# Designs tried in a protein design run: designed miniproteins, single chains, continued (3). Part 8

Each design is a single chain, and the fold is of that chain. pLDDT is the mean over its residues in the fold that is shown.

## One batch from the design tools (miniprotein)

Design m8244
Fold by ESMFold2-Fast:
Order: structure tokens, then sequence, then C-alpha cells
Structure m8244 (fold): chain A 72 residues (1-72)
């Protein structure tokens, strides 16, 4: 099933980001749930779109954390 494969891809990317210290496990769980909802709503339809969205979201979270740290 394509949805299952897309969700598994998202999970693997998020697990790697957590392992590398890029995001927290809680942030990874929240992003995984968001990806699942986007797939269910038909807003993400391919594995390529999943990968692009997840990587972009990880980068956005990191940038937001960096901005907050710089502001103190």
Amino acid sequence: MEKEEMLELARKILEEAVKNGEITPEQADALLRLVEQLIEDGKIKTKEEVEKFVRSAIKAVRNAQADLAARA
C-alpha cells in the first residue's frame, strides 16, 4: 500500500534526524502525525513529496530553534 510506504519513509527520515540530534523525539512524533494527516487529506501523494516535506520541516524546526537561541 502506497500510504504505508510513504509513512515508513517519513518515519525513517525522522528517526535519523532524532539520532543525529537535529530534532527531539517529540518533534519527530508530531511531524509524523502531520505527514499521516496530509496523506489522508490527499495533500501528499508521492514518496518524493513526503521526503521533500519532511526534510523541509526538519530544517524549519532547526532554524526556529537557532533563532530562539540567538535571541536568548
Scores: mean pLDDT 79

Design m8245
Fold by ESMFold2-Fast:
Structure m8245 (fold): chain A 100 residues (1-100)
Amino acid sequence: MMSLEEQKKKIAEIHFELKEKLLNNPNLSKEERLKLADEAFEKLLEIAKEAKNEKAVKIVEEGRKKIEELIKNGASVLEILKEFDKTAGEVLEELEKQAE
C-alpha cells in the first residue's frame, strides 16, 4: 500500500496532467474531454481502492458522474477542472483522516 505522501504526489500528478491536457488543447471534442476525465478518475479510483478507503471510492464515483454530466452539457474546461479539484481535495481529505 502507498504511503500518504506517495498518494498525495500521485493525486497532484493526476490533477496536473489533466489540467495540462485540457488547457493546452482548447479544440478537444466532447468525446476527447470525456476520455481524459475518465482516465484521470480511473487513476483516482485505483488510489482509493488500494487504500481500501470506501468513503474515498464513493467520492471518486460521485465526482466522475458529475463531471460526465458537465461534459455532456457543454461545460467549460475551467468548470470541469474546478469540479475535479473539488473531488481530488475531498479524496485527499479522507486519505489523510485514514492515515491519522
Scores: mean pLDDT 85

Design m8246
Fold by ESMFold2-Fast:
Structure m8246 (fold): chain A 85 residues (1-85)
Amino acid sequence: MLEPKEVVVREGETVTFTSTFPEEADKVNWYKDGKIVKTFTEKKKTYKYTIPAARVEDSGVYAASAIIDGKLVTTPASKLTVLPA
């Protein structure tokens, strides 16, 4: 439900995480290391979080959670490693 599962990039590269839920979500929070980094309120099944120029500080564990039919649905975690250029 969250892709890619693990990604290693160099600083300055674009990273896109894609979350796919079984049903359309009313609200989706994107998390980095357990902290909310972005919220979507658009009713969709697929949500993308893009880092257009990755920095070493963007390294961490990413996940997304959605409210679907009043239930919290959370993706498996994904790991990003950003290597210095």
Scores: mean pLDDT 82

Design m8247
Fold by ESMFold2-Fast:
Structure m8247 (fold): chain A 89 residues (1-89)
Amino acid sequence: ELRELAEKIAEKGKKVAEETRRKIFRKLGYTDEEIENKSLVEVADDIKAKKGAKVAREEVIRETAELLRAIGDFIQEELEEERKKKKAE
């Protein structure tokens, strides 16, 4: 059961991560097509070219923190749902 929960979290976490990544990239001024073709590394390189390495690193760290927070919130919600199921039985 822990394995099935982990698989469910991994699958849905992928969707949440992708949606959050798209939201972040749009905030940085990228289009949906560019988001599909650009990795965080490529975004960091692009920002580095425009604003310098320190600023690029700080922006990537900030956006990564937002992504991790969104994933954490999702995991917490899934754990609460599983707790409710366990308590109802």
Scores: mean pLDDT 64

Design m8248
Fold by ESMFold2-Fast:
Structure m8248 (fold): chain A 80 residues (1-80)
Amino acid sequence: SVEEKLEELAKEIQSKSSEEMQELIEIWHENLLKAIKDPLLSKEEVKELIEDWFEHIKPYLDPETQKLAEEKLEEILKEL
């Protein structure tokens, strides 16, 4: 499911991040999950929120983690 893939992606990023970034990633991930489950949001709006979430964390990732995250993000967006 989309939620499972987002959870796996968040954990992968957190495992390679500083403690401060781990907390921020967790907060952003929780907000994203709430958005995905919000019946007032369209699938298109949910996709934009997921992409925006990734753009916010992207500068803090090493190149290998960024590539893995981008691949998982594409799979998540494809399921929406």
Scores: mean pLDDT 76

Design m8249
Fold by ESMFold2-Fast:
Structure m8249 (fold): chain A 78 residues (1-78)
Amino acid sequence: LREEAERLVREAAEAVARAFGEEYGRRMYDTAMKRVEEILADESLSEEEKRRRSIEAVEDAGLQVIQEALAAEHRARR
């Protein structure tokens, strides 16, 4: 589970870095890993819930970072 979640975060961060640059990839990694580690540390959650919530956390972090990258590009259009 932890290795699987770390792999998903790394792959998502690499995809964001390729599309928007290394700074956004790093933000994606840091944000998603923080959320995933909190989820994995929650002993009240089943393995299925940890997997589902980890995927949701990665997706949410990705959307947030992509929105920030697109907003920055629109503002920097000069």
Scores: mean pLDDT 79

Design m8250
Fold by ESMFold2-Fast:
Structure m8250 (fold): chain A 69 residues (1-69)
Amino acid sequence: SEMEELERKLENLRKGFELAKKEKNLVVLQAILHETKELYKEAEKAGDEKLAEEARKLVEEVERFIEEL
């Protein structure tokens, strides 16, 4: 289902963020930020409030990490 696919995308983005944090790879971090913002829009469009909130929190976490580099 679309919801299961979006949940899988979020989990993959969380894992990618953990790896990118260890490497401090700004290019990968910016790509993860972009993809997470797109996932947030998709979740809002799908009406999945829980997934949208989780994606929004990940956007905030990635943005803060990039700002602190």
Scores: mean pLDDT 88

Design m8251
Fold by ESMFold2-Fast:
Structure m8251 (fold): chain A 61 residues (1-61)
Amino acid sequence: MNELKDDIEELLKEGYLTEEEAKELIKRVSSAPNEYNGRLLIRDAMIEKGVPVEKIPPVKV
């Protein structure tokens, strides 16, 4: 879970997310049923905000 929070904080620092969007995403990730679903939420946010594919972590087993 710390890794997911760090990824969200990096998106905020890089300007891809606003502070409000970052807070909402952290809340959603914390409420996710497992880490896999949390990573999917972050990945979807990265894709929507146009983060380069090289910076998008793979979501797999």
Scores: mean pLDDT 72

Design m8252
Fold by ESMFold2-Fast:
Structure m8252 (fold): chain A 89 residues (1-89)
Amino acid sequence: MEKAKELNEEALRALESGDYDKALELATEAAKLGEGKVKAQAYTIRAMAYLGGGKYEEAIKEAEKALELDPENREAKVLRLLAKERLAA
């Protein structure tokens, strides 16, 4: 569990630097190791990386995976909305 949280933190740093590919790699590993809210956070980070990379359909799917694990996750709801708005434009 601790390793999954560390990977999520590293993935967020990769997002801050604009390295979306590294963020996806790290968050994918975090999702494999994590459970519950930690796994939901990993899917949320993957949604952020896809959104930043212009892959809006993938961003929606990852945000929906996060909401399956944590239905009240506000961040995932916002990311899904933003990705849908971008896809519709």
Scores: mean pLDDT 87

Design m8253
Fold by ESMFold2-Fast:
Structure m8253 (fold): chain A 83 residues (1-83)
Amino acid sequence: GMAEELLQRAKELAREGLEALKRGKELIAQGRITEGVGQILRGIGLLLESVLLAKKAGKLEEGIKIAEEAAKEAGVKADFSGI
């Protein structure tokens, strides 16, 4: 149903966010600071959108866990408990 489709999209956004965070860290390590910061901000935005879509699906707790696990895998400490 629609809720299942929203949760699948939330998982896709979390994956995209993880990849953007990883890419941002690599760019910063290479001295490409402006590009790297841009990817970090994009990654954070994608993880937030992922949690909001999971909330719309009635799966807020699962969405928070997915986003926090993605951030952790990228080496970023994140807390979405206030959403």
Scores: mean pLDDT 84

Design m8254
Fold by ESMFold2-Fast:
Structure m8254 (fold): chain A 94 residues (1-94)
Amino acid sequence: RAEELRRRALEVGSEAGMVAIEASVLKLASEDEEVKELAEEATRLANEGSGLAAEGLRLAESGEKLEEAERKVREAEELTRRARELVEEAKRKL
């Protein structure tokens, strides 16, 4: 259980980092205001997801508060998924 949460936290943290990089590239590559707004929101959500993933990882590693760790990892996964959707929407507008 704790090992699974650690793995999930590392995976979602990595994905959030990648989404934030892609969003930054889109913001720099486009003069379109809609693309910039989508990229900014994606960056915000990805950064929030990354922070929650890091906290979930710390809690999972301690072995204490595993239910809190699971909640933080699940929220990180949801925020990262939403950030990815915004990046894909921005890409379609290029």
Scores: mean pLDDT 85

Design m8255
Fold by ESMFold2-Fast:
Structure m8255 (fold): chain A 70 residues (1-70)
Amino acid sequence: KEENVEFLKEEAKKLGLSKEERAMIYGTLLTILNEEDPELDELMKQIKENPSVELRKKAIDLAAEKFEEF
């Protein structure tokens, strides 16, 4: 599992993936590892309560940043 995570992370960096693509990969990695991100979950909760373009962009930015830290 962790070997696959590291592989996907390195490939994403090589491919010059967009912020949105990195965010999607991060979400997929959390699902594969059966892990949760409380900070991202809180943002998603806020988006469900008050949908806004700004909050959605913030969530994408956070997920992309977390992917780089992963």
Scores: mean pLDDT 73

Design m8256
Fold by ESMFold2-Fast:
Structure m8256 (fold): chain A 73 residues (1-73)
Amino acid sequence: MPSTEQIERFNELLTEEAKKLGLSRRQLLAALSMHNQGYSYKEIAEFLGVSPSTVRRAVKEARRIAKELGIAL
């Protein structure tokens, strides 16, 4: 299981990336979760009220951050 320090660092980096994309951290995590469940970028975008390109970037960056911290998604 990821450590408390790894979870805090993950949340911090997600918050920074979400801010760059005009999203909340919660919206970025929702995009990642929905994509992992098999939803399309268009469906996720409609649910979150953002563009499909924003969703694609959010998922890509969230996965990159998780990989760098050794967190399984």
Scores: mean pLDDT 78

Design m8257
Fold by ESMFold2-Fast:
Structure m8257 (fold): chain A 66 residues (1-66)
Amino acid sequence: MDKKMQQVAQGARDTYLSSISMGESEKDAEEQALKAARMYGKRLGLSDDQIEKAAKEGIKKAKDEL
């Protein structure tokens, strides 16, 4: 992935793990991670497609670490 996409993916992963640790559902954790990824990715000048791909990779990594 692009370095900026990798930063967004890590942000999504961290947000998902934080939400799960607070007792949120997987669905709510995924929505929080996607929201964070969109905000950060847009600030970095990424396209919607790049943001979605990065967010999905971050969430996948978080699920694999649980």
Scores: mean pLDDT 83

Design m8258
Fold by ESMFold2-Fast:
Structure m8258 (fold): chain A 88 residues (1-88)
Amino acid sequence: SELDEVIEEARKAGVPALAIAILMAIDYARQGKADEAIHYIEKIVELAKKYGLEDIAIRGLQLVMDEARRAGVPEVVEAAKKAIEELK
């Protein structure tokens, strides 16, 4: 799956913390826990900038955004959108 590919790429790049942040953002978005999901979106952005992994992070954030749309959490959708634009 696209998620498995993104997680594996982050691990192979030597930043498993990015993989964890993406998985946590998706999990909290599924649960409708907007504040927790947004916290991990912010961590994804921080790690992407620190380690030069913007491309992997953008793909991960697209998955977070899709999950938030399915769960009906507009605040998380908007946060993921802003994060993607910040990393471009």
Scores: mean pLDDT 92

Design m8259
Fold by ESMFold2-Fast:
Structure m8259 (fold): chain A 85 residues (1-85)
Amino acid sequence: SMMEELEKENEEFLKELEKKLEEIKKIKDEEEKRKKLRELAEERFEKARELAEKLGLDKEEFEEALAEIEKKLEEGIEKLLKELE
């Protein structure tokens, strides 16, 4: 099933994401930490976009939602930094 393959890909992605977050927590330099969190957020958005496309979601509506989230990316990074302290 296509759905089962997508669920497996998503589960594997989430496990990799958790590992990357743990590595980022160990970074003591705030600027390097911010850079890694931004890269991680961008990777997450790209994966979400790929999954939405595979699921047949309306690309235009999904792109609008992502653009709105991307406007809040810096705020999201600041919140993640506070959570990782």
Scores: mean pLDDT 67

Design m8260
Fold by ESMFold2-Fast:
Structure m8260 (fold): chain A 61 residues (1-61)
Amino acid sequence: DEEIEALPLPEEHKELLLASSLPREQRLAIGRMLVEMPISVESLRALLAREEAAYAANPPN
């Protein structure tokens, strides 16, 4: 996904976003947030896991 790959983020953060099962638009929104508020790889992995669980439990109609 070229938009996520173009973000000024470390490679590990980009790889986690690209591997996520979240919708593309949500992954891009998280990526843009990380540009403004950088977090650790471990924190991002935990965030994505929580967001993926929330999405799976309550998907938008």
Scores: mean pLDDT 78

Design m8261
Fold by ESMFold2-Fast:
Structure m8261 (fold): chain A 85 residues (1-85)
Amino acid sequence: MKLTYRMTITLKNASLDQIQEFFLKLREELEKLGLKVLDTESIDKHTFVLTIEADSEEDIEKLVERLKEIGKELGLEVEVKVEKL
């Protein structure tokens, strides 16, 4: 059974170059985990909402952990909020 999640990503004090590099790495992780993005919305310059389809909650948890690691590698403060739809 496929599950749908809303993921809100906030990149505090990020430059445009840092945001672009973050999303490039995010795309690589989505492809590695086999996750499907149904929708992408920008709320403001630093806040992004992804609607993601996953086969398991574990895949979403792995993505969240990896996004926090990517943020740390790039020197970014990353906040991730996940809601099951």
Scores: mean pLDDT 84

Design m8262
Fold by ESMFold2-Fast:
Structure m8262 (fold): chain A 109 residues (1-109)
Amino acid sequence: MLSEEARALLPSAEAALEATLAAMREAGADELLLRMAELLLEFYRALAERDWAAATRAFIELVRLALELGLISREEAIALLEEWLRILREEGAPEEAIRLLEEALEELR
């Protein structure tokens, strides 16, 4: 469940992520770290707009990238996607968003 507090933080999180991404680019950060920051920004923007399909695409790409970089295990990746699926169902997200996530879960299982 996305708490009311988490929703209230979305605009602040977006601004913080934009500032962080700009600082990382200026510092010459690694391309993969920049891509992760960009995906996080896309995810938070989509959440603010309640675009569940866009949020789900960004979240799946983030989880896949984190797994490929060895930042999370396959079990942790599955758990994150299953938690997001629960949130989507609870929020009454469109079938497109749910389908995208079910396909990603099949790929990892």
Scores: mean pLDDT 77

Design m8263
Fold by ESMFold2-Fast:
Structure m8263 (fold): chain A 80 residues (1-80)
Amino acid sequence: MSPKQKQHLEILKDSKRVFEEKRKELSSDPEKVEQLTKAIKVLTDAIKNGKTMSQLFEEVNGSFSSFVVSMIVSVAILHS
């Protein structure tokens, strides 16, 4: 795996962890739980298939809420 692919994998892995933690924190908010559950599934599939962040964003193509997108962007910034 190239260093760039490894970096993308770590961003996806950290995003999934953050989303799982946030879903537990927001368990009383069914709309946010649903959004986070969908995002976790997409991230899990992306990690399993070795997809890049760019490929992930192309696949979701506006399917993620602004809330979910903001969380992914925050994780990506931490790896910048």
Scores: mean pLDDT 72

Design m8264
Fold by ESMFold2-Fast:
Structure m8264 (fold): chain A 64 residues (1-64)
Amino acid sequence: MDAAEAAERAEEAARKMREALRAGDSVQTHQYGEEAGRATRAAIESGDEEAARRAVEASLKAGG
């Protein structure tokens, strides 16, 4: 997964996590949280600072 794809996946997972939170679905919230974490890790491991920042920002917005 390239850096841009990782950042996109983090944003998507963060969005789904917010929807699960609104629905009161703790299982889905946890799963999408894990997905966002994996995507953020992939962006960081790519060495692309911009992609890493975008992924981290998306995860922070999802978590509060």
Scores: mean pLDDT 78

Design m8265
Fold by ESMFold2-Fast:
Structure m8265 (fold): chain A 85 residues (1-85)
Amino acid sequence: VRALIEELAAWVAAETANLAGVSAEELRERLRREGVFSEAAIERALARLAALPPPPASDEEAMARARELAPEHRARIAELEEALA
């Protein structure tokens, strides 16, 4: 289950970084500094970040994106829960 936990954490980190306007290089450094992610997980997070739309231009846009991400987060958590069962 470690790989699924790393995948979920990397996905959440990429989505959060995008909402905060964090660059790919800054995200890479943050994940390496935490010391809990493999290089493969870091690269998956960066690939996810690159696939996301540009950072939100306003607090309203950031909130709207966060609301849309909630269903996706629930789906990823459900996938992890199924793997743990």
Scores: mean pLDDT 69

Design m8266
Fold by ESMFold2-Fast:
Structure m8266 (fold): chain A 70 residues (1-70)
Amino acid sequence: DEELERLERLAARAALDAAEAGDAISKDLSQQWLARIGEAGRAAYEDLERGGREIEELAKQVRALAQRAA
């Protein structure tokens, strides 16, 4: 059935073309999402650094109290 083989080849080519178009769109979207994640990650890291500084201050206070108790 020559008509069936022709339709199968057209469908296979359309699927490949759609996959290539999808890959290009996916790469662009992935780069945009990575940039947004980078910005959000930077903000989260800054918040974690602030918390770390507070813990460091508390540790210094505990050490001073331990020295006073000795």
Scores: mean pLDDT 63

Design m8267
Fold by ESMFold2-Fast:
Structure m8267 (fold): chain A 56 residues (1-56)
Amino acid sequence: RLSEEEQKLALRIGQLLREGVRSQRAIAERLGVSVPTVSRLTRKMRELGFLDAFAA
């Protein structure tokens, strides 16, 4: 499961993905986090089905 901070970042990542931002680097730069953090969170979001919710 995601912590509260991870949930906030996941929401922002989902918004950026819906806006067409696909690069983990670009997402990391916009959120002020590292690329590995974005990679870990996007993988965790896929495992939890959160990315499917953003596709709807």
Scores: mean pLDDT 73

Design m8268
Fold by ESMFold2-Fast:
Structure m8268 (fold): chain A 83 residues (1-83)
Amino acid sequence: MEEEERKKKEEELEKAKKEANYNITLGEAEVGIARMGVSAAKIAGDEEAKKEYEKRLEEAERRLREREEESKKKIKEAEELLK
């Protein structure tokens, strides 16, 4: 295998890892914002806002799990190219 081709595959793996870190961090931020919304609504005694943010939290946690799964798959695919 050419060194140039190996370098390209290594760069793709590193890119996949960076994109994974970015996507997971973004997902964690979305969860954090939703949790803060639930806490704020609870402190304010706003039951309607609390229910809305609880639903947003469930959705954000679901999206974070999807982001984690997709990131693991992409990293695995990039690692297989280095075989």
Scores: mean pLDDT 81

Design m8269
Fold by ESMFold2-Fast:
Structure m8269 (fold): chain A 119 residues (1-119)
Amino acid sequence: EREKAIADFRSRAKAARAAGDEATADEYLGRAYFIQEDYKKAAEYFKKALEMKPTATGYWNLGKALLKLGLYDEAAHYYLKAIRLGAVIKSEVLKNLATALRKIGDLEDAEEFYRSAKA
């Protein structure tokens, strides 16, 4: 399951690259590294993908990797970019944003997003 998920993302990255879609290839490689818990490489590949093609999902995935690295200010910044770019706001995104904001001392906004995720 975990190994199969990693292999699937790596296979999808290879197919995207063969099709000339480097942004999608780097997004899938970022996802593979995230599952391997190599959050630094995951963030690196998500940043490369976003430089080529900014997407709400890409900003969310980058924010999640940065949160795992303890880079709370950067994580909050990219989660807010994901929301502004029209991400389908999952409760997980709102909880992660609330966690990041709480860690940097923005307690009022953290509580707002946490309530939105719980409601």
Scores: mean pLDDT 80

Design m8270
Fold by ESMFold2-Fast:
Structure m8270 (fold): chain A 65 residues (1-65)
Amino acid sequence: MAKEHAELLLELGELYRQAKQGKISVSEFADRAKRLIEEGREKGLSDDVIASLEITAESAIASLS
């Protein structure tokens, strides 16, 4: 569980970096972040971890907009 949470956070951070550098759009970042969060849910991450990832993604989208 901890390893999977850390891996998703690293992937989310890399997507944020790409969006901030203009390599992907804010819409593409939002779509990919949603997909990563759904993967975490399917892998059995707790609701608290999923909520934390969603808040992180929403904060990143707001920062990019």
Scores: mean pLDDT 80

Design m8271
Fold by ESMFold2-Fast:
Structure m8271 (fold): chain A 80 residues (1-80)
Amino acid sequence: MTEEEKQELIDELRARFEKLGLTPEQKAKVDEILEKLKTLPPEVFSSPEAQKLFQEIAEAIRNGDPEKVLEALEKLVELA
């Protein structure tokens, strides 16, 4: 994954999270986590662990579950 592809992925995730109707506290946590993700090397995002977490995030978004989205995002940051 390139640095540009990483930024596009993070921007797409941010847009998807806006549709979840997050509370102000949850929005602040998402923004903080997404900023941390921007500092990670692109290689982290191509790992099997990251792929599993992205699937969990996508599923949680589809199910309208902001708590599971936040949990998966926190685990993604822990990969670095």
Scores: mean pLDDT 76

Design m8272
Fold by ESMFold2-Fast:
Structure m8272 (fold): chain A 72 residues (1-72)
Amino acid sequence: GVMLSEEEKKELLEFIEKVLNKELSKEEIRERLKKFGFSDEQIEELFEAYKKGPEEFGETLFKALVELLEKK
């Protein structure tokens, strides 16, 4: 199975909370996702999911994160 460290989980949860609370601009979200290693295609998919709602965003983010971690 894929495991995130406790620190990585904390940083990811803090990021998700800020996104859902609309505390980050679209540009800040894009920059942070690029820093996490997401592709431009994955980032655009996440923005489209965010427009549909927080549940769709969370599901899309989880799928993209699993794909990213499986490449390691």
Scores: mean pLDDT 73

Design m8273
Fold by ESMFold2-Fast:
Structure m8273 (fold): chain A 86 residues (1-86)
Amino acid sequence: SQEQRRQLRQQLAPQAVPRLIEALKHSDASVREAAAFGLGALAEVLPASLVEQAVAALQEALKDTDPAVRNAAAIALAELKRVYGL
């Protein structure tokens, strides 16, 4: 169910979010793009303590050399702003 998937995401978010932030620095642009989308997909289940760190990392990803990574970071930031009123 959607509630069970949300609970699983909430339990995994403290471990997944730091890994996704690190993946934004990966040498492979496809990995950085996937990490940005992953942070956006977890927006509604981010621990409050990790929101500022995720926002800061995505703001740096807006400066990425790859346009697909920049686009994914912009979408993820828009989702975080929508969810948290930033």
Scores: mean pLDDT 81

Design m8274
Fold by ESMFold2-Fast:
Structure m8274 (fold): chain A 88 residues (1-88)
Amino acid sequence: MTGEQLVKEAERAIREAERLADEIEKLEANPTPEDVLRLTGLKLRAIGELIHAGLLAIKAEEQGEDVSELRERIREVAERLGVKVPGE
């Protein structure tokens, strides 16, 4: 993949994680016992998308792309999901 393609793929993964975070927040606003398993699945999927986006951003940076915006968006979504991101 080119660096530009890696950035586009990372952006897609971040958007998917954002969508999953929105769905999690909606379910948490009115939770039922049945939603516990669904919420767990959504959180795991969102974390997977963030890990994927992070790896793609690292590869894009290695190819000379500016990934500062991608990194900030990843941190923002991770905070929404309650996931600790390693320090700078």
Scores: mean pLDDT 80

Design m8275
Fold by ESMFold2-Fast:
Structure m8275 (fold): chain A 100 residues (1-100)
Amino acid sequence: MSPEDVLVHGLALMQEVIDLASKYNEEAAKKIQEIMIEFRNEMLANIDKLSPEEMLERIEEAFERILEVVKENMDEEIYKEVKEIIEKGLEQMRRLLEES
């Protein structure tokens, strides 16, 4: 996988979280979308400087910020669902990276 491939997978996972959050809390979804936009712009500015592994680390850090927003703005049951989606998505990305 290229760093660009890892970024595309990370952004798709972020969009999945935004789509879920928007069904329950539009303000929280907007905050997550702002994190995604800022993250995307920063990664695109540095894409040629990052390995696929470094890109995954940056995606994991961005998801820590996203989970904080969910924890502060949403019910515990929704937080658990979002956390499970993120953990499964990140594990899938790690496996794809190891297979490349």
Scores: mean pLDDT 88

Design m8276
Fold by ESMFold2-Fast:
Structure m8276 (fold): chain A 98 residues (1-98)
Amino acid sequence: AREGAEAGAEAGRRGAEAAARAKDAAGAAGGALGAVGGALSAALAGKRAGDPEAGAEGARRAAEAAREAAEAPSASEIGSRAAELGARGAERIAEAAA
């Protein structure tokens, strides 16, 4: 297996974990923090492995999950706004990682 492919898999796993956290309807604010953290983790993993595009893809997945959390019907108004900010932060991390 190529080292880049292994790092891409790790970045993907971290993005998926961030997505799972962001989809936890109990805390849209928690989803925002999870999205930013997951995006940073994915971007860093990609950079360390010399595969920044894989890291950027993981960060994009975290951003999408945060947007889904922001749109959750159970989210408070403040929680939805926090999740939107988290999504925007994750999107900027993805752009910087690419």
Scores: mean pLDDT 68

Design m8277
Fold by ESMFold2-Fast:
Structure m8277 (fold): chain A 101 residues (1-101)
Amino acid sequence: AGDAAKGREVFERRMGGTVLTGAFVRLGGGARFTPGDLDDAMRLLVHGLPGTALPSFADLSDDEIFDILRNGDGGFIPSLKGKGLSDQEIRDIVAALNTVR
């Protein structure tokens, strides 16, 4: 249901990578991660961050990833619906994340 190329454009244009990754960099456990680029930021969402409480999406379905991104997790992952993204834009981001899974 998502378009990976559009998802990359939405992630860059609407979120600048920085807003989403800025939430994840506040993880505990003493680990510091600064994404070098947009692909590093997307890999962080898919694989999680070792030594922190950031969850991995590797074993999740596209619908489970969509629900987490849309609604947030109440901690590390912000609500993208709350940031003004449409359901289609979030589906496109899920498709983009699958390219780095």
Scores: mean pLDDT 65

Design m8278
Fold by ESMFold2-Fast:
Structure m8278 (fold): chain A 75 residues (1-75)
Amino acid sequence: SAKDASRKQIIERAIEEGREALSRLPDSFTQERETLQRDLTNLEQRFAAGTATISDAVDLGVRIGILDLKQVLLS
């Protein structure tokens, strides 16, 4: 359905943004990298299984936003 297609696009975008955020993290952000990598892998697995939700995508987006703010504060 159109709703299912939109949901898929939102989750795919969140995964792409997560991968981009991971690639931009400084080497000094080891703990944050490990946490983001785990959360991203879990979302990718749930998406492949058809169990991922829009709420999961929102949670990842919030996490990325917090990491972006931390990078600005520590630069």
Scores: mean pLDDT 83

